# Designed miniproteins, single chains, continued (4): the designs that were tried, part 100

Each design is a single chain, and the fold is of that chain. pLDDT is the mean over its residues in the fold that is shown.

## One batch from the design tools (miniprotein)

Design m15691
Fold by ESMFold2-Fast:
Structure m15691 (fold): chain A 74 residues (1-74)
Amino acid sequence: ADAEARDHLRRGAQAFAEGNYEEAVKHFERALELATDPELQVAAYEGLSKAYEALGDPQKAEEWRKKAEEIRAA
């Protein structure tokens, strides 16, 4: 699960770098579904936040950013 989550985080980051923000969201969502490690969950939430910001949805970006902060505070 976590190995697959890391693969999707890597693919999401690559899609983001290429400007494929919708594809990045799909990979980060899949990483979040697979991740059991809090560090990987944080990375997925941060990826979703950045991707939604790039898509012009700052409200969703803020929601995902807060989710990452909640895990860091635990």
Scores: mean pLDDT 84

Design m15692
Fold by ESMFold2-Fast:
Structure m15692 (fold): chain A 62 residues (1-62)
Amino acid sequence: MEYEELLAKDPNNAEAWAKLGVVLLNQGKPEEAKKYFEKALELDPNNVAAKLGLKLAEAAIK
């Protein structure tokens, strides 16, 4: 996917990490999605998509 290529070129792109997290949630992989959202928040703690995605991923795991 395009976002994976963006991360390979710019690993500090919090938006791309959050977008990949959303893709993983849609694929039914909340455990992997959680890691991507956590990485996005490490880069940008104010990223709303990553904050919401992390909560959704944690709810889906449990």
Scores: mean pLDDT 77

Design m15694
Fold by ESMFold2-Fast:
Structure m15694 (fold): chain A 70 residues (1-70)
Amino acid sequence: SAIREEILKKIGEILRIIGEIIDLEKELEEAKKKGDEEKAKELEKEIERLKEEREKLMKEMEKLSEELEK
């Protein structure tokens, strides 16, 4: 099923984004410990962007899952 392949592809993208968020959150904690406020702000912005991308992909995946149930 083409829809199932698209869902699996989006799952792969979501997992990649989750991994990037985890890595950036670790860098953010290090930046905060060092008192690097500029680095921390940049990392917070990147994390927020990735969370928005993750939410978008999850919503798209949910819609595709609904199409499989029809």
Scores: mean pLDDT 85

Design m15695
Fold by ESMFold2-Fast:
Formats: structure tokens, C-alpha cells, sequence
Structure m15695 (fold): chain A 57 residues (1-57)
């Protein structure tokens, strides 16, 4: 799980999200998804959360 969270955080940072938004969105996505969720599912959910966080700034 930790390796998937690190990979998802790095992917969001490469897409231009701030480090704090990237980390928080991945943590929130991991809490919302089951532990057996794939990296793709984790990244998709984290990106959705990151965009919502960025939109409100």
C-alpha cells in the first residue's frame, strides 16, 4: 500500500499539483478506498480530490 501511495503522490506532483495537495489527496483517497484497490484506482480518486482542493483556492 505505501509503495502505491508514494507512486500516486509522485504522479500528481508531475501533473502540477502542489506537494501538500498531492500528499493530502492520496491520503484521503487511501482512506476512502479498500486496501486492495489498484494503483490506478488510487490515483484516479486522489486526482479527483486534488482537483477539488485546488479549485477552492
Amino acid sequence: RVAQMVAATQALRKEGFDSDISVESVVQAAKALPPDATLDELLAKAREIAEEMAKKR
Scores: mean pLDDT 77

Design m15696
Fold by ESMFold2-Fast:
Structure m15696 (fold): chain A 104 residues (1-104)
Amino acid sequence: DEERRRELAQRIRDLINEEVEKMKTLSPEEQLELAKKVAEELARLYEELARLTDDPAGRETARALADVMRNHGGFAIGVVNLAEGKEPFTVERRIALLEEAKKK
């Protein structure tokens, strides 16, 4: 259903905008928690978009975006890796991931 796909796309935009707004008033610890939670929610929304997409190429793209959100969700994932004793992302790597996300 095309209308449902448009509604999901709008919810994704709204969620991103809400995250940006909330980040302005939060502590660094709360920012990390919010970013992780929003990345997980975005992954779920992209997975739902994939299920509602009849075009195989579009479905694959939506699944790829869900994977990016789940595994590479911006600065949050790099900081979570640090907190969990994993190797941190370098600043350069975080910038590269954000630039790749913007090009889609």
Scores: mean pLDDT 63

Design m15697
Fold by ESMFold2-Fast:
Structure m15697 (fold): chain A 61 residues (1-61)
Amino acid sequence: SVLDEVEKLVEEYAKKHNLSEEQKENALRMGKELARELHERWGHSAEQVVAVVRTFLDTTF
């Protein structure tokens, strides 16, 4: 599912950038909220959602 891809993305991002557990949990929560809004409400593809979440992570952490 899109949420599973977002969870994987956040885990890989957290490892690469040495995020704390608190930062990782916040990134996961916010990334999932963004993914639900984009995918379920607006109908964006999994690929588009993952790209937006990646940009969000890069600009926020």
Scores: mean pLDDT 82

Design m15698
Fold by ESMFold2-Fast:
Structure m15698 (fold): chain A 76 residues (1-76)
Amino acid sequence: MSPEKVAELVGLILRVMGLLLDPNATREEIEEALRELARKLREAGAEEAAEEVERLAEEGDYEGALKKAVEALKEL
C-alpha cells in the first residue's frame, strides 16, 4: 500500500475519532465521515472491511465501525 493512502486513511480515522469525542457533532457528520473512510478502505483493497464499516455505521455502531477500520489498516 502506498504511504499516501496510509496517511489519508489515518487522517480519516482521526477525523472520525474527533467527531465521536465532540458533543456537538451530528449523526450525519459522523456517518458521512465513516462513509468516506469506507470508500478509501475499498480503494486500498480492504473491501470486506469497507463493507463492514458501512454496515456498522448504518446500524449506529460508530465505535464498532471505527474499530473495524483501525483493524483493517493494521492488515494493509
Scores: mean pLDDT 82

Design m15699
Fold by ESMFold2-Fast:
Structure m15699 (fold): chain A 95 residues (1-95)
Amino acid sequence: MKKKEELEKLRKEIDEAISLADTNPVEAAQRLLEIADKAIELFKDDPYLRRQLETIKQMLEAALKADLSPEEKVELIKTIGNRLKSLLDYYIKKL
């Protein structure tokens, strides 16, 4: 029960971060990294979810370091954010 409520809060924060990506992709990626860290701490006893979240963090870090156009960076960060959202939505439905 508590895990479902915390996931629903994080899911809302993901939507906010994705919306921010159009104006500030770097801040959006930083917010998504913070959300992923919170999810990892919340599910430290779930090795599968933790590994998926670690992969998403690596994708976000790679996106921030990549020499991409502003438009490409926005699209990539939104794609990664939507992947994080889908992962959390999947687990919310299972709880």
Scores: mean pLDDT 82

Design m15700
Fold by ESMFold2-Fast:
Structure m15700 (fold): chain A 91 residues (1-91)
Amino acid sequence: MEAALEAARAALEAARAALAAAGDNVKAVQAATAAAIAAAGAEFAAELGLDASRDALGAAEAAEAAAEAAGSEEAREAAERAREAAERAAE
C-alpha cells in the first residue's frame, strides 16, 4: 500500500512536469492531462487500501508518454523514477 501510494504520487509529479513543459502543444497537454488522471486514480485506489501497484505502473507509463510528447527531459526523468517506484511496489 505505502509503496504503491509513493509510486502514484511520483507519477503525478511526472505528469505535472510534462504539463508544465507542454505549453500550447495540444497533443502534449492532452497526454499530460491523461497521465495526471491516471496518477490521481492510482493514488485514490492506494489511499482506499486497494492493491494499486498495477494502477501506479499504468500511471507511470502514461507519464512517460506525456514526457515524450512534451519533449521534456525533466518530465522523462520524473516518469522513469515513477516507473522504478511502481516496479518496487509490485514486488
Scores: mean pLDDT 82

Design m15702
Fold by ESMFold2-Fast:
Structure m15702 (fold): chain A 102 residues (1-102)
Amino acid sequence: MEDEIRKLAEERLEKLVKEKNFSPEELQYARDVLERLVKIAIEKGLSLEEAKQMLDLVETAFKNGLSREELDGLLEAFERGVTVAQFYLLALIVEKEIEKKK
């Protein structure tokens, strides 16, 4: 499990580096983010599928240009036990609130 999750994280990092042309500082931050995700997945006892869902969400966040502060907040939420499903549900609630203000 740990080796499989780490391999997935490494594959996602390689893909992001190829697509985003990171600076050395950005690459170091991306490595730190993926290392934190691997640690969370192992400590929480996540399945390979759950770990993959977390990696997919973070990859999407990097592709959409989320700030370091936003990514750190996402990782902190996972560390506190928020699931990927709960995160998507919260995002839908926020989107509906934004629509009501227009």
Scores: mean pLDDT 73

Design m15703
Fold by ESMFold2-Fast:
Structure m15703 (fold): chain A 69 residues (1-69)
Amino acid sequence: SMELLEETREKLEEDRELAEELLSKAKDPEEKKLYEEALRKIDEALEILDRAEDPEKAIEEVQALTMIP
């Protein structure tokens, strides 16, 4: 639904802000790489949502990208 699409976007934007803050405070190179990769995935997920014609399909793609095994 469009409501789930907007909720997903809001969560990604919150996660992005948190990841940016954590990246700015990180001193360890491994931590920095972790947060940089998280930011790249969040940006990719947001782009999927922005270009989506089908909200349900977009949410599935975002979930697949961000799923923990």
Scores: mean pLDDT 77

Design m15704
Fold by ESMFold2-Fast:
Structure m15704 (fold): chain A 86 residues (1-86)
Amino acid sequence: AEAERRAELEARIKELQEEIRELKEKLPSVKNEYKKSLAENLIKQAETYVREAQAALAAGDLATAESYIRKAEELIKKAKELIEKD
């Protein structure tokens, strides 16, 4: 159902927002300046995709919202690996 899909996408956006918050809190402790800078850029791009996903969801475009969510999830995964492997 559309309502079920919408709820799933909203939950994924909330999870991404929480992961972004946690990564931003960890970012100052990253010792490697190159990894820190790269992670910062990935987090900023992910925040942009989360905003685009929210806009698409508000407009009822679930397919576009899901596409932006997937892009944000990929960037957050990469940022997490950079921060956690420092």
Scores: mean pLDDT 88

Design m15705
Fold by ESMFold2-Fast:
Structure m15705 (fold): chain A 95 residues (1-95)
Amino acid sequence: MLERHLELARELIERRGLDPEKAEWVRGLAHALAAAGLDEETAREVLEAAASVPSVAELERLLEEAFRRVAERLAPGEITFRMVLAEFVELVRRR
């Protein structure tokens, strides 16, 4: 539900004191998670992971790495946004 995903992002932005560029990126991610049909609990995990990364440039690098790792294991038609997000969360947790 978009409204709930955006509220999760808003709470996180306020709690962590994110800068405007990163706050906008996190809001964009919340929209994408809602559009992909991810539940609140899964969305919370992904948003928390993203908020913990120091910069937007590093966020983009980690997402690119997550996509690359998924693409190495699966055929192009089998790659889902959810799979890329799961790999992204794991990469962030290893830092």
Scores: mean pLDDT 79

Design m15706
Fold by ESMFold2-Fast:
Structure m15706 (fold): chain A 57 residues (1-57)
Amino acid sequence: SSGDEALRLAGEAGRLLREGRAEEALRKAQEHIKVATTPGGIAAGGMALREAEAALA
């Protein structure tokens, strides 16, 4: 489902950030934002995006 896909992408972004792969995490967070349809999914994607952007700054 789109909700499951959104959660997987958010989880992948978080994992990539922990591994120091901030550029890939940013890509995954951007993909998450495109498919997130639930309020929780949208919030998770927004958080992942901000964390990836902060890691690249």
Scores: mean pLDDT 74

Design m15707
Fold by ESMFold2-Fast:
Structure m15707 (fold): chain A 71 residues (1-71)
Amino acid sequence: GIISGGGGIADAARKFAKLNGIPQLSIPLIASPDIQRNRNLGINADGTFGATITINPADPEDVINAQIEKF
């Protein structure tokens, strides 16, 4: 997982997630309303997101569990 916020760090985190097979990684330290609305994309219920990965709910359950287990 990656803890970061805004600027080049957020962009690097998104690219890193895509290159490592994670569909996407959202960084809410610059919490826009759009980021807050995507809570099911790995944003915690309180709106914080540092080291949490994004999970695609359309993936099979075993794939989702494997992604969670790695982090």
Scores: mean pLDDT 46

Design m15708
Fold by ESMFold2-Fast:
Structure m15708 (fold): chain A 66 residues (1-66)
Amino acid sequence: SDFIDRVAQALADALVDMGVVDPATARRLGQQVRDSGSVTPVIDRLVRDYGVDPDALRRAIGRRMG
């Protein structure tokens, strides 16, 4: 869907801008959002594996979504 594609791209761009992962990893994580239809499991994994602040990440995604 257009919405999930936008969320996936916003997540990928936010992760690169925040310096959390490289662009290749960000593209893979964006694809996981498209495949699952949900951003929540990917954010939970990022918090667990990379120590990302989930609130900061959600705000960054929201800003890119408009």
Scores: mean pLDDT 85

Design m15709
Fold by ESMFold2-Fast:
Structure m15709 (fold): chain A 55 residues (1-55)
Amino acid sequence: SAAEEAERLRRAALGAGRLVEAGMSPETAGQLASQNSGFPAETILAEARRLGFRL
């Protein structure tokens, strides 16, 4: 469902944002989150920025 996809994307974005805060590059964090979630890295990073992460 759309709600389940949104929640999975949100979790991937939170993971990527936390990795960047820990010192990982946005590109690497996005790629790792993409491999784990199946969403494109650019989509995950865009959602992380929407959630307030500075990437």
Scores: mean pLDDT 89

Design m15710
Fold by ESMFold2-Fast:
Structure m15710 (fold): chain A 86 residues (1-86)
Amino acid sequence: MKEILELEAEFSLVVAEVSILKTYAETHKLSPEEIEELRKELERLEERGREIVERLSELDPELAEELRKAFEELIEEVRKLLEEQE
């Protein structure tokens, strides 16, 4: 239980960072350079979130699958926002 709570806390921080990036992309007209920087940051956050979900799947595979689906949807939404600004 403690390890699951710690992983959920780490995952929540990653989700918060992706949400901040999403809000920034929605509220600002981005330059090509800013789009590239945000894409690199999004890739880093996607990798970090995936690592956490993989670790969580060893402890609670059902919870991990639910979090994975929600996370992939959030990442895809942000990716589309960045593509629309190209």
Scores: mean pLDDT 84

Design m15711
Fold by ESMFold2-Fast:
Structure m15711 (fold): chain A 62 residues (1-62)
Amino acid sequence: MSEAERVELKILLLKFFYNVEQYIADRLADKNPELAEKNRESAKRLEEEIRELEKELERLKK
């Protein structure tokens, strides 16, 4: 597996976890807004990691 393929697969996996965190937060928003906010913060952390990996992927495709 190339380095670019490895990074691309990791991005896909992190996007899956991002969607899961957002889904949980949306379901908890009315019942437990404090816990929903923590899941939103987790999703934001995943989003930042995805951005860094997308920059790495662009460098590897040169």
Scores: mean pLDDT 83

Design m15712
Fold by ESMFold2-Fast:
Structure m15712 (fold): chain A 81 residues (1-81)
Amino acid sequence: MMEEMLLELEIMIGMLRIMLGVAKIIKDEELAEKLDEKIEKLDELLEKFKEVKETDEEKAKEIFEEAKKVYEEGVKLFKES
């Protein structure tokens, strides 16, 4: 379970990085800035998840749920552009 959550977190970050790449190619600076902010937040949550995944499963799940919300916000920003 924790390994699957870790992989899903890494995939979510990767997907937003692809969206950021698209925003940069089309020269949408506002979208790029907003996506970069979401990616930075996800990178922070990934590091916190790695710290607690072996010692505090409940806290790890809470971090994962927060990360999913940040990811969904990033996807919404990209869709609305």
Scores: mean pLDDT 86

Design m15713
Fold by ESMFold2-Fast:
Structure m15713 (fold): chain A 59 residues (1-59)
Amino acid sequence: MEKKKKEEEKKLMKEMREYVEAAQSNDPEKQEKARKESDELGEKMTKEQALEIKKEIEE
C-alpha cells in the first residue's frame, strides 16, 4: 500500500468511528445522518477499503 492511501484510510477510519458511535447512540436523528454520511463515504471507497475500516472499528 502506498503512503497516500494509508493516510486517507486513517482519516476515513476516524470519520467512520464517529458515525458508528452516532449510529449506536440511541438518537434516531444521529443514526439517520450517520447512515447517510457513511453511504457517501462508501461511494468514494473501494469495497476492500470499506471492509478494512469496518474491521478496525469492530476491534
Scores: mean pLDDT 67

Design m15714
Fold by ESMFold2-Fast:
Structure m15714 (fold): chain A 71 residues (1-71)
Amino acid sequence: SLEKIKKVIEEAYKKFKEYLEKNPDVTLQDALELARKLAPEFAEKYGVPLDVARFAVTLAATKAYNEYKKK
């Protein structure tokens, strides 16, 4: 369970880093909307509840955004 959540966060974080590097003008709101759209796919892929996937993907997106935009 916890290990699956970690894998969701790690994979989502990598995808959001790539997304932000390719799309430098995206806002936090844009990243969060993408996180909401991607959460169901992560829920199915890792076999976690949708609310857990939503939390994990949102956390990853927020972390990636803050690190990318921190200057």
Scores: mean pLDDT 83

Design m15715
Fold by ESMFold2-Fast:
Structure m15715 (fold): chain A 56 residues (1-56)
Amino acid sequence: MSEEEREMIIKIVEDQLKNGVSAEKLKELLLENSDLSEEEIDEIIKEALKKVGKEY
């Protein structure tokens, strides 16, 4: 994945978190609908949660 693609996914996750979607549901969706490893998905979700001011 490019850095640009990673940043876009983080932004999408951030926006979904702000709209009330849970981190657990977003992790499940990313695991099922992307080629990302579980480690990469966890890092993306942690970064998005940090940006919205929430704990993982």
Scores: mean pLDDT 77

Design m15716
Fold by ESMFold2-Fast:
Structure m15716 (fold): chain A 70 residues (1-70)
Amino acid sequence: SAAAELYRRLEERYREDPTPETLIEIAEEVGELALKKVEADPSASKEEIEKVKEQLEKELEEVRELAEKL
């Protein structure tokens, strides 16, 4: 599943370097890959792509706020 793959990537990278900066970097990379996947889907509308982009930006902001508290 997509969630399991995300968790595996998070665990591997965070285990190597468990810093707030690493957490943000992982979130950015994962979000970028998710956006490219949606953009590559020929059935995805421009509106759907924009909503995914907005959601990923929101989630990244939440990760940055969480990282600040670590």
Scores: mean pLDDT 77

Design m15717
Fold by ESMFold2-Fast:
Parts: structure tokens; sequence; C-alpha cells
Structure m15717 (fold): chain A 118 residues (1-118)
């Protein structure tokens, strides 16, 4: 129906915005990871914790990219199926939430490492 088509178009637009926000979050997360690695290189006692955080960020980045690829596929299906458009938005939102949570955890870890290095 025209109402379902309009709903799908709005959901696709929201999904695109969530994907853009997630990509921005991933850039922030990787920037913090690089800062923790740099700190670990300057303070060898912190290097194992920095390397562990970088490994977690690499894994989280790979998972987020795979989920965003699936969200893009669901958005394409969503042009003809409003339920696929709803699934795309839900997946993009969950991915954004997961990246945000990991970024918050990393800020806390970097702060703790900075204090230990002082």
Amino acid sequence: SSAEEKKAQELIKQTQQKIEETNLGLKTMNSIANATVDLGNKHPELKPKADAMKARVNAATAEANARLAEANKLMEQGKKDVKAAEQALALAQQTLDDVGAMTGEMFNTLDEMGDAAS
C-alpha cells in the first residue's frame, strides 16, 4: 500500500542516519584504541592491557561492519517489504548502541591507564 511504502521510506531514512552515526562512533572508538596503544608503547607495564583493548576494538569493528552490511541488505529489501525496513532499523540501532557502549568502556579504560601512567 502507499501507506506501507511511505512507512518503508521513512524507516530507510532513519536506518541511513543510524548507519552514519555508527560509522562516526567507530571512528571515535578506533581513535581511543590508538591512544591506548600509544600509551602502552610509552609505558610497557600498560602494554598488555592496551593490546587487549585493541584486540577487542578490532573484533567489535569487524562485528559492527558485518551488521551494517546486513542492515544495508535489509534496507534494499525494505524498498518492497516494510518488515525488512523495520528489521534494518532495529539492527542499525542495536549496532549503534553496542558501539556506544564499547566506546564508553574504552574511555573509562583510557582514563584508568592515564592515572596509572601518572
Scores: mean pLDDT 89

Design m15718
Fold by ESMFold2-Fast:
Structure m15718 (fold): chain A 56 residues (1-56)
Amino acid sequence: MDEEKARELAEKAARAGAAGDAEAGRKYVDQLAEETGLSIDEAEGLAVREGIRLGI
């Protein structure tokens, strides 16, 4: 797993969610799950935590 890439994807998913772009959010969560080997639900949890860290 590339931690920098995973963090970038989590940030992109969080920002897409904050913008109301559900399609982009789903795409980045899917890519994050594939990059990390996590389930879609776990990858979504990572994106939510990254959004909290960024104050989104």
Scores: mean pLDDT 82

Design m15719
Fold by ESMFold2-Fast:
Formats: sequence, C-alpha cells, structure tokens
Structure m15719 (fold): chain A 76 residues (1-76)
Amino acid sequence: MILVTVTFKSGSALSIARDVIESFGGEILKIGRKSVVALLPDDTDLKELEKQLKEKTNGAVESIETEKVPDDYVYK
C-alpha cells in the first residue's frame, strides 16, 4: 500500500480531493482542516493522481507526501 498525505491551501478542496482519491481506489483514513490522509494500491499512478488533484482543485494543493507501507498497515 501507499500512504498519501495531501495538504491544501483551503478546506474547500477536501470534498473534491476525497472523490479523486477514491476514484483511484484509495481508502480515506483521515480528513483534517486542510488535509486528507489515504491508503492507495501499490499500482496507483501517483503522477496522474497529483495531476488530477491539482487540476480539479484549481491549484489548491500545497503538498503531497507519499510513503510505502505494508499491506497490513494500520493507521495510528
């Protein structure tokens, strides 16, 4: 699995971000004030994910952090 943390300039982007991440097969773990944390399949095209997040949120993405985690990963 891939653990993804996306941070936005405003909370108004969070609903769009959820829809985009779920369209890639992602599981939403946490929604913060300006951030989304999700698990994605190992075969996820992270470049296409980043492109769609930036385009659909009109450039509201501040940062995207990705980490490879085990398939049995539990969010702490």
Scores: mean pLDDT 82

Design m15720
Fold by ESMFold2-Fast:
Structure m15720 (fold): chain A 79 residues (1-79)
Amino acid sequence: LKTRTIRLPDGKTLTYLFDDGKKLKFTIDNRKKISLKDGLSTTKSGGKKLGLSQQGIDSLQRIIKQQKTSGPIRLDSIS
C-alpha cells in the first residue's frame, strides 16, 4: 500500500491510495472515498456528490488529468 497527498489550489488536501499501482481510491476532506473509474467523469460526479464547489471540482479534474498523463498508473474501476 502507498499513499500520496496532493495540495489543491484552494488549500484543501487530496489523498489517494494505490495498491501495486493498479487501483486508485481518492479521499478528500471529510474522509469520503471516491471510486475512480475513468478519471475526469468520475471526479466530476464524485465532486458534486461530496458537495464540492465548481472550483473544487475543476481542481480535482485537473489533478486527476495530470496524474493520468504523468504516470503509468492505470486508472481502474473501484466500487
Scores: mean pLDDT 45

Design m15721
Fold by ESMFold2-Fast:
Structure m15721 (fold): chain A 70 residues (1-70)
Amino acid sequence: MKEKIKEKAEKFIEEAKGAGKKLPSVAEDIIKVAEEYAKKAIENPEKAKEYLHEGAGKVQALGKEAAAAA
């Protein structure tokens, strides 16, 4: 179970890095949010799904804001 959470957290960070390459203006913020929530998910396996979902929502919000500003 812990290995699956770590794998999902690592995949989430990798996807966030990919999104950051497409949105350079907010790339650092996207990566920072992804790493923060990935760390919380790994440290709190019981809430891993909630943290990854919340992190994904914040990354999506940053992406939308950057797209609206362009």
Scores: mean pLDDT 77

Design m15722
Fold by ESMFold2-Fast:
Structure m15722 (fold): chain A 86 residues (1-86)
Amino acid sequence: MKLVVTIKNASEEEIKRAIEYAEELRKKGYDVEVEVKGDTVTITIGNISVELEIGEILRAIGLELDGYEVKIERNGDTTTITITKK
């Protein structure tokens, strides 16, 4: 399973946390790519097997779900989570 997390209108702190978490996941043996374009950060993770890992990713990024729009979409073996700050 592949997970793509896109955070739009991200603060500098949220971008920093996302990058740091991506590095942590790489150290744990996950196939992780991180891309930053302006205020948008996208984290792509291969070999995610459980939904609990998605929750851990969101917590590690330090996202408060209150005040954010969250969209979750599944296409085949890929789950995409798009988070937009209001």
Scores: mean pLDDT 72

Design m15723
Fold by ESMFold2-Fast:
Structure m15723 (fold): chain A 59 residues (1-59)
Amino acid sequence: MRAPSDAEIAAAQAMLENGWSREETIRFLVDVLGLSEERARAAVERAEELLRRGERVPA
């Protein structure tokens, strides 16, 4: 499967930064944005990595 888009990663990063759990963020991406489970998980994993490094994905 292809990597998640910058927009998807940015959405996940914003949610995690606002105190959402990993699992809540995955559910939001699947239920609200219509992502596959794999794609939503990949977006959250990438967002977590960037957040730990103090980095942000550009819009």
Scores: mean pLDDT 77

Design m15724
Fold by ESMFold2-Fast:
Structure m15724 (fold): chain A 88 residues (1-88)
Amino acid sequence: SPEEVAKEIIELFKRILDEPVTPQQLRELAEKARKEGNEDIAEFLEKSITADVEEIYNIAKELLKKYNNQKAIDELDSLYREYRERLG
């Protein structure tokens, strides 16, 4: 469902912020998502392979806008703001 996809995008973004995720790990996660039929999640992860954190945030936000899920967008914005504040 759109709600489940939004939740998975938020959890993947948290993982990217909280631990070092390699390009290889992102590729493996994208392949898994594609095999499970989660095309939007697979595209998000594939685009994230060559992206920095700010670019990943923007990709995730545009995808969540597609689902019109304001709660997920607000959570994503909060996570990225907290990340930026930790960097100084």
Scores: mean pLDDT 83

Design m15725
Fold by ESMFold2-Fast:
Structure m15725 (fold): chain A 111 residues (1-111)
Amino acid sequence: SSEIQKLREKIIELGVIESLINMVAAMSRSEDVLELAKKLKEPIKNENFEEARKIILEILKKEDERLKKEGEKGPVSEFLSKLSEEAKKAVEEVLKIIDERIKELEKKIAE
């Protein structure tokens, strides 16, 4: 593969990650999670996947806590809980992409 092909693949991967972050931001009703999603952009842009992973795990923790809290408030909260569950799934998909990228980098270092 040419250097240009590798750059294209990286741009597509980052675009998918940015799309998932925007989905989390749109679906989450937690201001803390929205701020964390915004903070995730710089580490991903700079290929600091270890920092990105840490932020993603914090987002998942806060969404899980919010899901439990909203679920206790009754029927109107079911819709909100479902939105948070969709946001959590999007964050988990970002985490999977980040984890695969970390593995790739670790393999390069081990060679």
Scores: mean pLDDT 63

Design m15726
Fold by ESMFold2-Fast:
Structure m15726 (fold): chain A 60 residues (1-60)
Amino acid sequence: SKEELAKEATRLGLEGARLALEGRVEEGLELLEEALKLAKEAGMEEGAKAVEETLEHFRR
């Protein structure tokens, strides 16, 4: 369901950001990319944009 996708997208996004901040950037980026995919499927427009901005920040 969209609710389950949204919940999982939020969980992966928070975990991915945490890992990246801890210096585990490659692992964090993998989770953030999955979070972005699920956020888009769930129709979380603002959430997807926030994850994209986070991905861009840590890839630079």
Scores: mean pLDDT 85

Design m15727
Fold by ESMFold2-Fast:
Structure m15727 (fold): chain A 57 residues (1-57)
Amino acid sequence: GAMEEAAKKRFLEGIERLVEEGVISEEEAKQIKELVEQGNLDEADKLAKRAVLRSLS
């Protein structure tokens, strides 16, 4: 529904910002976006968090 679509858009905007800031790679962002498209938001969120934590290591 509209609420889920809004949440997905906000999430994807955050992912784009992480790429722009150099926190995650373009390849990682592509994989995350593919998971979102598949409706696998839990795995997309886990992958995004893992990528961010990796950048801090």
Scores: mean pLDDT 80

